# Designed miniproteins, single chains, continued (2): the designs that were tried, part 82

Each design is a single chain, and the fold is of that chain. pLDDT is the mean over its residues in the fold that is shown.

## One batch from the design tools (miniprotein)

Design m7028
Fold by ESMFold2-Fast:
Structure m7028 (fold): chain A 63 residues (1-63)
Amino acid sequence: LEGKIAVATKDVDVDSKAVLSFKKGDKLLILREYSDGNVVAKSLKTGKTGLVGLDQIEVVGDA
């Protein structure tokens, strides 16, 4: 999944340094994938990076 674009399937609003907040429909660039079902992603809207659950996003294509 590294280097893929994903679209958020729901709103996530968390006060955390580790977890990425986003809105449904936001585009994310996947930077790293972990075996536990989480990724590190960058919001293309805000430029922020953080952890995202794979259940919260839909992978749509290449970056």
Scores: mean pLDDT 79

Design m7029
Fold by ESMFold2-Fast:
Structure m7029 (fold): chain A 93 residues (1-93)
Amino acid sequence: RPSTREELEKRLKELEERVKKNPDDAETLEELGLLSLALGKYEKALEAYKKLIEVVGEDNAVALENLAAVLYKLGKEEEAKEYLKKAREIEEK
């Protein structure tokens, strides 16, 4: 597990390269989104989570909640609220 910012940035580049080779890899997209968010790279996190939802579908509450969190960080409050609403509707089923 990376412990420094330099190790995290190296891991980010590795994940970006993996996504280029396999753009439908849900596990890689999730890790790329989480790591990008942790590093304050919100636009990269947004791209990764949007692609993740395209791969796994809009019935994954955790992915929708993480996408909403990134949208809030980017100031896209109304779009974030719509994804949170979808996530909550899934959790109530």
Scores: mean pLDDT 80

Design m7030
Fold by ESMFold2-Fast:
Structure m7030 (fold): chain A 67 residues (1-67)
Amino acid sequence: MKAQMEEAIRQIVEGIERFVGKPANEEAIKKIREGLEQYYKLRAQGKYDEAQLVAIKGVNQAFELTE
C-alpha cells in the first residue's frame, strides 16, 4: 500500500510539473499525499464516490499551489 501510494504521488507530481513547467513545492506534494491518504481511507469504508471527489480536490489544490 505505502509503496504504491508513493509511486502514485510521484506520477501525479511529475504530471503537474510537466503541465505547469515549475517544480512542485513541498506544500503541493503534501496536499497530494493528504488527498491520497483520504482517498484510500474512504475506499476502505466503501465510499467510492467521496473518495474520487477527495482525490480530484487534492490534485486541484496541488496544481494551484504549484501555480
Scores: mean pLDDT 76

Design m7031
Fold by ESMFold2-Fast:
Structure m7031 (fold): chain A 64 residues (1-64)
Amino acid sequence: SVEEIVRKAAEKLGISEEDYEEMLRHVEGLTPEEAVVAVKNYLMEKGYDPEKVVQVKLEILKEL
């Protein structure tokens, strides 16, 4: 599922469990393309650096 792909990417890249559980609520019911955009926007809002956000996005895209 998209949610499982997003969870695994977040765990691999050291996103906290609190942050990725909240992030998963934002991607629920979205298409894969919409979920990638939602993940980027969420992590940027939470103050993750742009390089880390790009790494999470690429890890998700690798599994799609």
Scores: mean pLDDT 82

Design m7032
Fold by ESMFold2-Fast:
Structure m7032 (fold): chain A 65 residues (1-65)
Amino acid sequence: SKATSLMSAVGLEAVEYGVKVEKIEFKDNTIYVTLKERSKKAEEFEKKAREIAEAEGFKLVVEYL
C-alpha cells in the first residue's frame, strides 16, 4: 500500500539523518514516528519526513520517548 511504502521511505530517511527510531505506525491517514531522543538531526529529519509524507497526501507526527 502507499502507507507501507511511505513508512519504509520515512524509516530510510531516519537512517540517513542518523536518528534512532523506536517505532513507525500508520493510522487515519497519519504516520506516527516515535524517536528515542531529541536532537537537531531529529528536527531536520522531522521537516524532511513531513515534506515526503505531505507530498503523498499523508500527515506526519513525530513523538519522543
Scores: mean pLDDT 85

Design m7033
Fold by ESMFold2-Fast:
Structure m7033 (fold): chain A 89 residues (1-89)
Amino acid sequence: MKVTVTILSNTSSSIPIGLLLEEGPDGLPRISGFVPGGQGEQLFKQGKIKVGDLIVSLNGKPVTSVDDLRSRLRGTPRFTKVELVLERK
């Protein structure tokens, strides 16, 4: 199942989108958690994201690895909306 979510880049956090990431299948980013009180917790409460979701696309372009996602987010200006496509089993 694919889910699309929009999230803001965070200026005050070392975690740009407020999501904790780990390496999942094929090296793709897997959501392992969220920063309490942030956008990630709000999306969890809304049922839009779950622990174990894989991030497969950022702004319409496929994500290849955790490092690819981190590099692209690092280059994104703060308070910019980013679109994530998540794969859920």
Scores: mean pLDDT 74

Design m7034
Fold by ESMFold2-Fast:
Structure m7034 (fold): chain A 104 residues (1-104)
Amino acid sequence: DERERVLRTALGLLDVYAERLREAGYKPETIKTLLRGLELSRKSESVVTPDGKVVHFPYDKDNPGVELGHEAAELMLRLILEEGESLEEAVERAREEIRRRVER
């Protein structure tokens, strides 16, 4: 199922970024570093897959879930940095955005 494949990829990527933030801490400096990493991943066609591997590929031509996962991770990080949301609140809002976009 293409929809399930996209959903699993996007949610898996979001979870990887959320876990990195849990391990690295919630300082604005850490969040800004993760945001820069996301931007570079988009430009270099590199991504951390749901199984934790770093893959270099033209993901915009392969699986839309990869870009959706990156967009959701950016949303999560910005909600924490700019709106002061907790990780739990930001992750849930980002997960809802993924589900909304896949199921529309």
Scores: mean pLDDT 70

Design m7035
Fold by ESMFold2-Fast:
Structure m7035 (fold): chain A 66 residues (1-66)
Amino acid sequence: MSKEILDLMIELGELIKQAEAAGLLEAVARARELSKEAFDALKAGDGQKAKELLEEAIRYVREALE
């Protein structure tokens, strides 16, 4: 796993914790779905797709927290 993907996964995890604390259940559920899709992409060897999915999840949660 690249350091870039690992850093994105860590950032997403922290944002999910914040969203859970804020009661944003829909944002948490969507972020978890995108995270699972990203992990499946990594297993398939598609690091680019995994990165895009993680960035999408991070953006979604950040917008929900605003």
Scores: mean pLDDT 83

Design m7036
Fold by ESMFold2-Fast:
Structure m7036 (fold): chain A 62 residues (1-62)
Amino acid sequence: MFEKAKDPKKAPSIASGLALRVSFGEASPEDVEILEELVKLFESQGDEKLAEFVRKAIEKAK
């Protein structure tokens, strides 16, 4: 339960940071894998808005 309370604070910040790297065209394959894991995390939490944000970052990385 307490771990779920941490995820909403940390996961959006991580997603934002990686999305900024993607916007610079500097995304590595490892960054893309982390973003894919974050999509699954946000989907499991029911946060479709954050999941869509991360999916768009992945699409820009390809």
Scores: mean pLDDT 67

Design m7037
Fold by ESMFold2-Fast:
Structure m7037 (fold): chain A 65 residues (1-65)
Amino acid sequence: DEEKEKKEKEEKEKKEEEEYEEDRKKLVEELEKESKEKGEEMRKGIEEREKIAKENEEERAKILA
């Protein structure tokens, strides 16, 4: 009776722990994917801005010279 309930509770707790670990892994994977996608977009934006800044700097140097 009560012993069976205790065993079922222990089994449920183990299953909950496994489910929690699975959920956490899934959430980490999703966050990593989102971060990577945003990182790539940000990197491209920075690279483009740097190129424009360099070109503008060169043009300004030519005007001042």
Scores: mean pLDDT 78

Design m7038
Fold by ESMFold2-Fast:
Structure m7038 (fold): chain A 57 residues (1-57)
Amino acid sequence: SEIVKRLAEELGVTEEEAQAIVDAIRSGGGKLLPPELLARFTPADLARAGRIIVEEE
């Protein structure tokens, strides 16, 4: 999806990792990110991801 590709480019992660981030954000925290993925991102990175998802929604 365009969201996954855009997020992967913005955060410097794989499309598979970007898909996990999209799923976690869209579920409102119902689908948790793996701890190792969370450790790679700052709160600012996650906020940017949320904005990208909202824009493409």
Scores: mean pLDDT 71

Design m7039
Fold by ESMFold2-Fast:
Parts: C-alpha cells; structure tokens; sequence
Structure m7039 (fold): chain A 56 residues (1-56)
C-alpha cells in the first residue's frame, strides 16, 4: 500500500510539472486515501493546491 501511495505521489508531481493541477490533485488525494498518515502525500497535495492558486 505504501508503495502504491508513493507511486501516485510521483505521478501527481509529474502532472503538476506539466500544469495539469486538477489531475495532480486527484492523484495526491488517492495517495492519501491509501496512506492517510503519509506526510509526503499531505505535503504534495498542499504544494499542488498552492501552485494551482498561484497559476490562476
């Protein structure tokens, strides 16, 4: 489960780098559903949400 959550976080970061923030947020949320205690998933979601707001 942690391995799958880590994979989703990596894909979310990749999508965010392409400007696909909505898709990146969805993957980061899925990672949190698999590992709710993951600081990496929580920080990644927060980071992407901030980037989306700044890109507006």
Amino acid sequence: MKEEATRLVQEAVRLASEGKYDEAIELARKALELDPDSPIAQLTLEYIERKRAEAE
Scores: mean pLDDT 79

Design m7040
Fold by ESMFold2-Fast:
Structure m7040 (fold): chain A 88 residues (1-88)
Amino acid sequence: MEEFERELNRGVAELALATLAAISDGPGRKVLEAVLQAESPEEAYELARKIPGVTDEAAEAARKMKQALLEGNPKEAVEYAKRAIDLA
């Protein structure tokens, strides 16, 4: 059941991030989309850094957001998502 709980929590995190992306604009939306598209925290950071107007701090938040998502931590993923939007 551990695998199921982790995948369920990952799904909840992905849904929350997708919802935040849908109601966001500009660089913040693009950072959230990059995180959802990335396969690893490192890729999320690199994709976020390529977005015009995104700060290095926002890109670091994208890395941590992806890590939280992959770990099945929806609460932490959403907190980093809000930080990335504010910093973008």
Scores: mean pLDDT 82

Design m7041
Fold by ESMFold2-Fast:
Structure m7041 (fold): chain A 80 residues (1-80)
Amino acid sequence: MEKKLKEAKELVEEAKKVLEEVKKEDDILRLIGLALRAIGIIIDAERLIKETDNEEVIKLAKEAIEIAKEALEIAKKKLK
């Protein structure tokens, strides 16, 4: 459980970094890179949810998904 809790916390921190970077970024190739990173976070967090019954890990993984989805939507708007 210690490893999965650490992974969940790291996913939240990475999602927050991607969200802050996507807000500041206007370069199309860098925005594509940030969108792909957000998708990766969602995939990793969803895997973590499927692999655990720990409520704290699930809560953190869901938080990472929500933040990463917000980052992805901002990237999509800027890529239009």
Scores: mean pLDDT 86

Design m7042
Fold by ESMFold2-Fast:
Structure m7042 (fold): chain A 101 residues (1-101)
Amino acid sequence: MEEELEKARQALARGDYDAAVEHFEKAIEKDPNNAEAYTLLAEAYLRRGDVDKAIEYAQKAIELDPNNARAYFVLGEAYYKKGDLNKAKEAQKRAIEALEK
């Protein structure tokens, strides 16, 4: 689990989004309740241009951790790329609220 998460984070940091997706998917297979892994997988899909998958996995991260500010930011950016400006604004607002608690 930790090994795959670390490899995935390193891939994401260097812009290797295909490798990041692969390693985050392996991390989720080992720990399906890891909200951080879903958040970072959503970010990797977003950077790869797979907006629908980014929305799907960001929503899963929020389901596991409703105060996950990063997941809301990813969700907002994904909706913005789809042209859904109202959902993008709402997600960004929720991200700020999650940071304030």
Scores: mean pLDDT 84

Design m7043
Fold by ESMFold2-Fast:
Formats: sequence, structure tokens, C-alpha cells
Structure m7043 (fold): chain A 98 residues (1-98)
Amino acid sequence: SAEMELYRRVLAAETAEEVREVVLEFLKEHADAKLPPEELARLIAAALDAIAVAMGLQAKAELESGTRAEGSTLDDKGLRTLAASGEAVRAEMEALLA
């Protein structure tokens, strides 16, 4: 399925930027598709999961570098929570592909 292909590409990415590129390309590939509401909802859910992974990777990078992105208002606890959440979503993607 398209969702499983997105998950496979997300799992191959190592940085938030790489995940963002994967999501943008996925959305571009499906931009002209006239999908039934059920199928569209599944693709939106998969894209939101990918965004959660990207947010987690960005939070992890900020924690590791000590440098915050411009406009970031999260403390270390908030960043750790996002990183853990992203890792949990990534683990679920791995389980679905197994």
C-alpha cells in the first residue's frame, strides 16, 4: 500500500530534514489523485505519523547539539517527550512492516 511505502521510506531516513523530504515527495506523488475519502484518510494518517517521526528527530538533534531552532519554546523535558514519541511511532512503523 502507499502507506507502507511511506513508512519504509521514513524508516530509511536518519534526520528530520530527510523525513520532511520523504513526506513532501509522497504528498507530491499523490497530489493529483482523486482518492475515496477512506483512502485519503489513511494517507493523511500515515503522513501525520511521518511528521511525528520528523518532530522527534528534530527534538533529538536539538538535545544533542544544545542549539534550539528559531522560535522553539520547548524546554529539555518537552524535547525529550517529542523524541520519545517519535521513536514510539517509528517502532510501530517497523512492527507494521515486519
Scores: mean pLDDT 80

Design m7044
Fold by ESMFold2-Fast:
Structure m7044 (fold): chain A 68 residues (1-68)
Amino acid sequence: SMEELKKEMLRIIGEILRLIGEIFDLERQLARETDPARRARIQARIAELRRRRDELMARMREIDEQLK
């Protein structure tokens, strides 16, 4: 139903906001990090979180289209 889709949308928005916050914190850590090995680990984690965010944003767009 439209109500179930709206509830799923809110859950996805919450997870996206959480991921954005974690990415922001990691980008701040990366800006201060000078060790190449630690930088590589932070960059890999950022890449993983960005992929998860992008997948959730794609799902959110699919739900938005169904609600139109």
Scores: mean pLDDT 88

Design m7045
Fold by ESMFold2-Fast:
Structure m7045 (fold): chain A 82 residues (1-82)
Amino acid sequence: SKKIVVEVGKAKAILDLESGKLTAQAGDVEIELDVDPTKPTNVVGAILRAIGEQLDAEKRGDKDMELAAEAAKQAVLKAMSL
């Protein structure tokens, strides 16, 4: 499959392996990341950004952003395991 789909509760992350676009949505919140599996520094950057969003969301009590960030993180990790 050319796409990776991850669901965490109501959050859904879709990583298109052809374009490198990752979108994660939960409620009214959306995270968009560029993930190029051929560039390890880009992949690491995407993971770090997702972790940063998740930690910030936890501090703010933003459950939707926390779920979206978790789904995004899992999608990037699945791409790395291929």
Scores: mean pLDDT 82

Design m7046
Fold by ESMFold2-Fast:
Structure m7046 (fold): chain A 55 residues (1-55)
Amino acid sequence: SSLLERLEKAKRELEEWIAKNKKEYEIAPDQSIQDSIAMLQKALATTEAMIEKLK
């Protein structure tokens, strides 16, 4: 399904963005980076739930 492919792409992009923000946090800890990580993790969980419903 094209929808499944789009969700899997979104999942990969979210994982990449989370990894990048975690590395930035290790170098220069900042509450805004921590908040961004939390938001991205919530988006990732929602995306994963949608993928599982389509399998």
Scores: mean pLDDT 87

Design m7048
Fold by ESMFold2-Fast:
Structure m7048 (fold): chain A 76 residues (1-76)
Amino acid sequence: AELEARVEAVAEEARPKILEAAAAGDLAAVYALLAEALERTARLLEEASDSPEAREEARAARERARELRAKAEAAA
């Protein structure tokens, strides 16, 4: 419950910033903000649970974040 609320808070904080960057045409910022949100989510999952499911979700989030950071660098 607390973990889900924290993950939701990350998404809520990221959404308006991503929309602002997208409206400004700043594609590099959009990818970087998405990567930051995923990295933060992965950290929360790892801190809250050692379950195999949480580890797999955190790993997938980190992989997506890595790809998004590469896209941010390419778009800059």
Scores: mean pLDDT 82

Design m7049
Fold by ESMFold2-Fast:
Structure m7049 (fold): chain A 81 residues (1-81)
Amino acid sequence: VSQETLDDEIRVGLALIDLAVEKIAYKNAKPEELPEVLKSIDRSIERARELLAQSTNPQARADLERVIAELEKLKKELEKE
């Protein structure tokens, strides 16, 4: 395993952790906490996009695009309440 491949695997892992944290926050949020959860999801989307821009491995890029799509779906569901 090259350092570049390992770095991309770490980037995917970080994005997956962010996604898991946001899903847990969304499920457990009180109504007054929803604006902060929405803001957190926006930050996670931005971070995942930055990680995607830094990744060169095709599988890692595909995984990051999937994480971004899931975060965007979560944001839309939260906005619908």
Scores: mean pLDDT 83

Design m7050
Fold by ESMFold2-Fast:
Structure m7050 (fold): chain A 71 residues (1-71)
Amino acid sequence: MSEQAQKLNQIGLTLLAQRKYDEAVNAYKQALELDPSFEEAALGLAIALQELGREDEAKEVGKAMKEKFPE
């Protein structure tokens, strides 16, 4: 996992705690661009999108997570 992806995930978590959901979405998307298998970043992205009421986008992230992290 890249150091930059981990840092972006940490920034996303901080932004979620501050209720800066749009900025959190951007940070998590950048983390996933660097590491598409970053499960924690994908989960954070889905949460931020749900908080923004962007349900269709949150659903698409959930579907992508199931494909990458199947049971």
Scores: mean pLDDT 79

Design m7051
Fold by ESMFold2-Fast:
Structure m7051 (fold): chain A 73 residues (1-73)
Amino acid sequence: SVEEELKKKIEELEELKEKLIKEAEEMVEELAKRLGMSEEQKKADIEAFKSLIESLLKKEIEALKKEAKKLKE
């Protein structure tokens, strides 16, 4: 059903968000090591990537949740 499809899509996006945040942290840490970045700069970059990923995916997830709620009503 469309409802099950939306629920599955929401779950997949939430899992993708967590995976992308982890990958971003690992990427920034590796780049920081190679480029000799300060811990402060590394921390700021990780937080910036987390914020961006959360912002983009949360908006999409919320839109899908709104559609799922609309179908329940």
Scores: mean pLDDT 80

Design m7052
Fold by ESMFold2-Fast:
Structure m7052 (fold): chain A 65 residues (1-65)
Amino acid sequence: ARELIENAIALAKALGRPVVLPSLRELAEKVGVSPATVSRTLREYERAGRLRVERVGDKVRLTAA
């Protein structure tokens, strides 16, 4: 989960704009963890001030902080 989130942050920085990720369930399936693990990891990064998380329907919009 951490590697996927860090790749998304790097992509957002490279593009100079937010990146929209698939739903938490799809992200969890892709990395082989539970949706709760993905959600917890996103909260850890947001709490550390490394990203901002915005929900867009069932998807997650990540902004590099």
Scores: mean pLDDT 73

Design m7053
Fold by ESMFold2-Fast:
Structure m7053 (fold): chain A 65 residues (1-65)
Amino acid sequence: MVTITFPDGSVVKLKPGESVELPYGYKVTALSDSTAKVTNLTTGESKVLGPGTYTLGDIKIVVEA
């Protein structure tokens, strides 16, 4: 599961194929239950994230195994 927690405590859970835009000019897309893709909206470059906990500014991204 891909879970995004915002600084105000709001939580977004992404199903495979869903995406959300972040205020820092990034987009997170769930590729599977255990894989996410983070895209830089300025450059179009993307990076695949495996299971783990990641932080982008004040936003927490959790990719479960």
Scores: mean pLDDT 80

Design m7054
Fold by ESMFold2-Fast:
Structure m7054 (fold): chain A 55 residues (1-55)
Amino acid sequence: SSAEATRQALMERLRESIRVLREQAEKETDPKVVANSKALAEGAERALRAIEEKL
C-alpha cells in the first residue's frame, strides 16, 4: 500500500541518518559535537526501534 511504502521510505531515511551521525561522531574532534551527534543517533535508533516493535 502507499502508506506502507511511505513508512518504509521514512525508516530507510532514519537508518541513513543514524549511519551519517555515527560516522560524524567517529571523525569529529570536538567533544561537544561528538556528544551531540551520538545523542541524535541514539534518539533516531530508539525511534526506529519503536516503529519496528509496534508492527
Scores: mean pLDDT 83

Design m7055
Fold by ESMFold2-Fast:
Structure m7055 (fold): chain A 73 residues (1-73)
Amino acid sequence: STQRRLLELAAEATRAALAGDNAAAARKLLEMARLLPPEAAERVRALARAVEAGELDPLAAVEEAMRIAVEAL
């Protein structure tokens, strides 16, 4: 299911974030965005860009991405 895949990707993003791998965390956020409706996907892509730029904590980005996903589904 889409919900299970989103949870798997969020867990992978969280593991990357805890390892200090912001690029991997951002990549997983982009994969989550592909499973979401267009408006929600754009919001999650913005979070991924901010993580890559070092402007947003990747754990905070994963929490916000999951909030966006739950509201969109």
Scores: mean pLDDT 89

Design m7056
Fold by ESMFold2-Fast:
Structure m7056 (fold): chain A 79 residues (1-79)
Amino acid sequence: DAEMEARVRALEASLSPELLTRLRDASRALAQAVQAHDGAAVRKEVARLNSLIDEIVTATGADRSVARALAARWVREAL
């Protein structure tokens, strides 16, 4: 969806360097857990990423669905 992609790009451009670093690290950690087929690690990293999504929503005022779409994009790019 082009509209969702535009909203995701706008959110990504608005993030602080600290939030971008944390998003990168969390996305890589989740991707590694998925590639390792470690279900316990996947659950822990999903919980961590969801907590970061809450922080992004609080910091930016973005819709949670847009923040989730951004996180999903970063995880896919890390796989």
Scores: mean pLDDT 87

Design m7057
Fold by ESMFold2-Fast:
Structure m7057 (fold): chain A 60 residues (1-60)
Amino acid sequence: MIVVEVTFKNIEQAIAAALTAIGLDPEAKVKVEGTTVTATLPDNEAGREAAAAMRALSEE
């Protein structure tokens, strides 16, 4: 199980990250608190891709 917690610069980026995680794995458990997104992802290819996408969004 992969747990990713990322804080974004604004709410719009946080929502985009949450939607990206759900889009890559519809069973992803995502929690959004303000600008912080916590995703619990399966430890497999889809989960790793979702985690990488969320982290990439936070580097903008």
Scores: mean pLDDT 75

Design m7059
Fold by ESMFold2-Fast:
Structure m7059 (fold): chain A 72 residues (1-72)
Amino acid sequence: VEEAAKEHIEKGKETGSIESIKMAGLHAKGLAQQGQKETAVKLLEEAAKVAEEIGDKDTAKKFKKEAEKIKK
């Protein structure tokens, strides 16, 4: 799951695919549900950064908010 999230982030970064970044976010949320909160937060923050670079500010904001919730 962690490796799948990283792969999707890398694909989104290389291809500009927002769908790949959204998939990375879903995998990161799965990690949080499994108790891997620190890893999930890092992956969500990375996905948010790439989404912002692609120009999808809504997805970036959504992932940043999700990471903040997990940090609690």
Scores: mean pLDDT 78

Design m7060
Fold by ESMFold2-Fast:
Structure m7060 (fold): chain A 67 residues (1-67)
Amino acid sequence: MDLSVEQLARFILRLAEAGGSVEAIAENLLNSGYSREKVARALRLAAEQSKDPEISRRLRELAERLE
């Protein structure tokens, strides 16, 4: 399944807000064949949309590491 960056961002945010590890979510997406660049873009978009400052910070930091 080839999800858009926006669809991936919504998926990441939903799982992170449900208590998922942002690192585990990103690793799963990379293992599913998504590029580091696409995952990083989705993580940045999810961080911008997050209402939780801690989740937003973790998503942003991980995106920077993947770029």
Scores: mean pLDDT 82

Design m7061
Fold by ESMFold2-Fast:
Structure m7061 (fold): chain A 55 residues (1-55)
Amino acid sequence: SPSEEMRNLNLIAELAQRYRRGELTRAQVEAELRRRGFSPAERALALSLIDALAA
């Protein structure tokens, strides 16, 4: 749904910001995505986006 898509994009942006600032390790980012119910494929895509946004 649009609300779920927006929540997921906002979460990815927040995790990218926190990762970029050194507040979270990559392992903690992965753990948060798992906790939020992201599948392995969704986590791989989200992590690629986070890496790109954090660069």
Scores: mean pLDDT 83

Design m7062
Fold by ESMFold2-Fast:
Structure m7062 (fold): chain A 72 residues (1-72)
Amino acid sequence: DKEKAIEYAKKAIEAAKKGDFDEASKYASQAYLHAKSVSKEAQRYAMLAHQAASDGDGKKAAEYGEKAIKEL
């Protein structure tokens, strides 16, 4: 679902900016699942956002989340 993919990506970006990397990783994973049937590029960026958040890189997690939204 495109709308849910955008919603979860936005939540991941917000969490990443707050430094809540566990929440950012969880929301990026949800964005990945909802992007799967919409856009492979959005799905790829959501996966990269999840990896960046898991690594504690909030800046990269937010950047990839924003790129995921752009591809939706």
Scores: mean pLDDT 86

Design m7063
Fold by ESMFold2-Fast:
Structure m7063 (fold): chain A 66 residues (1-66)
Amino acid sequence: MEAEEYLKKGEELFQQGKYYEAIRYYQKAIDLDPNYAEAWKNLGDLYRSIGMVDEAEKYYKQAEKL
């Protein structure tokens, strides 16, 4: 599967409130393409949504470096 396919699946799962599964798919996208800024950003958005602000900031900073 392409990194983009994993990102799209993660976004679908995040919208459904399936946070653990969404994290797994975002992580797969990053594993395939560590320079995929959108995947890092989406992971940040997810962690912010569940109140993990410090974790979200780390992922946003990673996306900004790319």
Scores: mean pLDDT 84

Design m7064
Fold by ESMFold2-Fast:
Structure m7064 (fold): chain A 57 residues (1-57)
Amino acid sequence: MKLARALRDHPVVTPAVVGFRKGDILKVLKEYPDGTVVAEKDGHVGLLGLDEIEIIE
């Protein structure tokens, strides 16, 4: 299972998207060729850029 670490805080601004804090660990569900990543935390999913997260294994 692929993981990502949050590089900065991402507060919940919309109920449909994931929220996290800097240093949080997220599950990577899908990566797109443009560098966009679908990630999950606590049952919520979001579409994030590599400016917001760092992929780790």
Scores: mean pLDDT 73

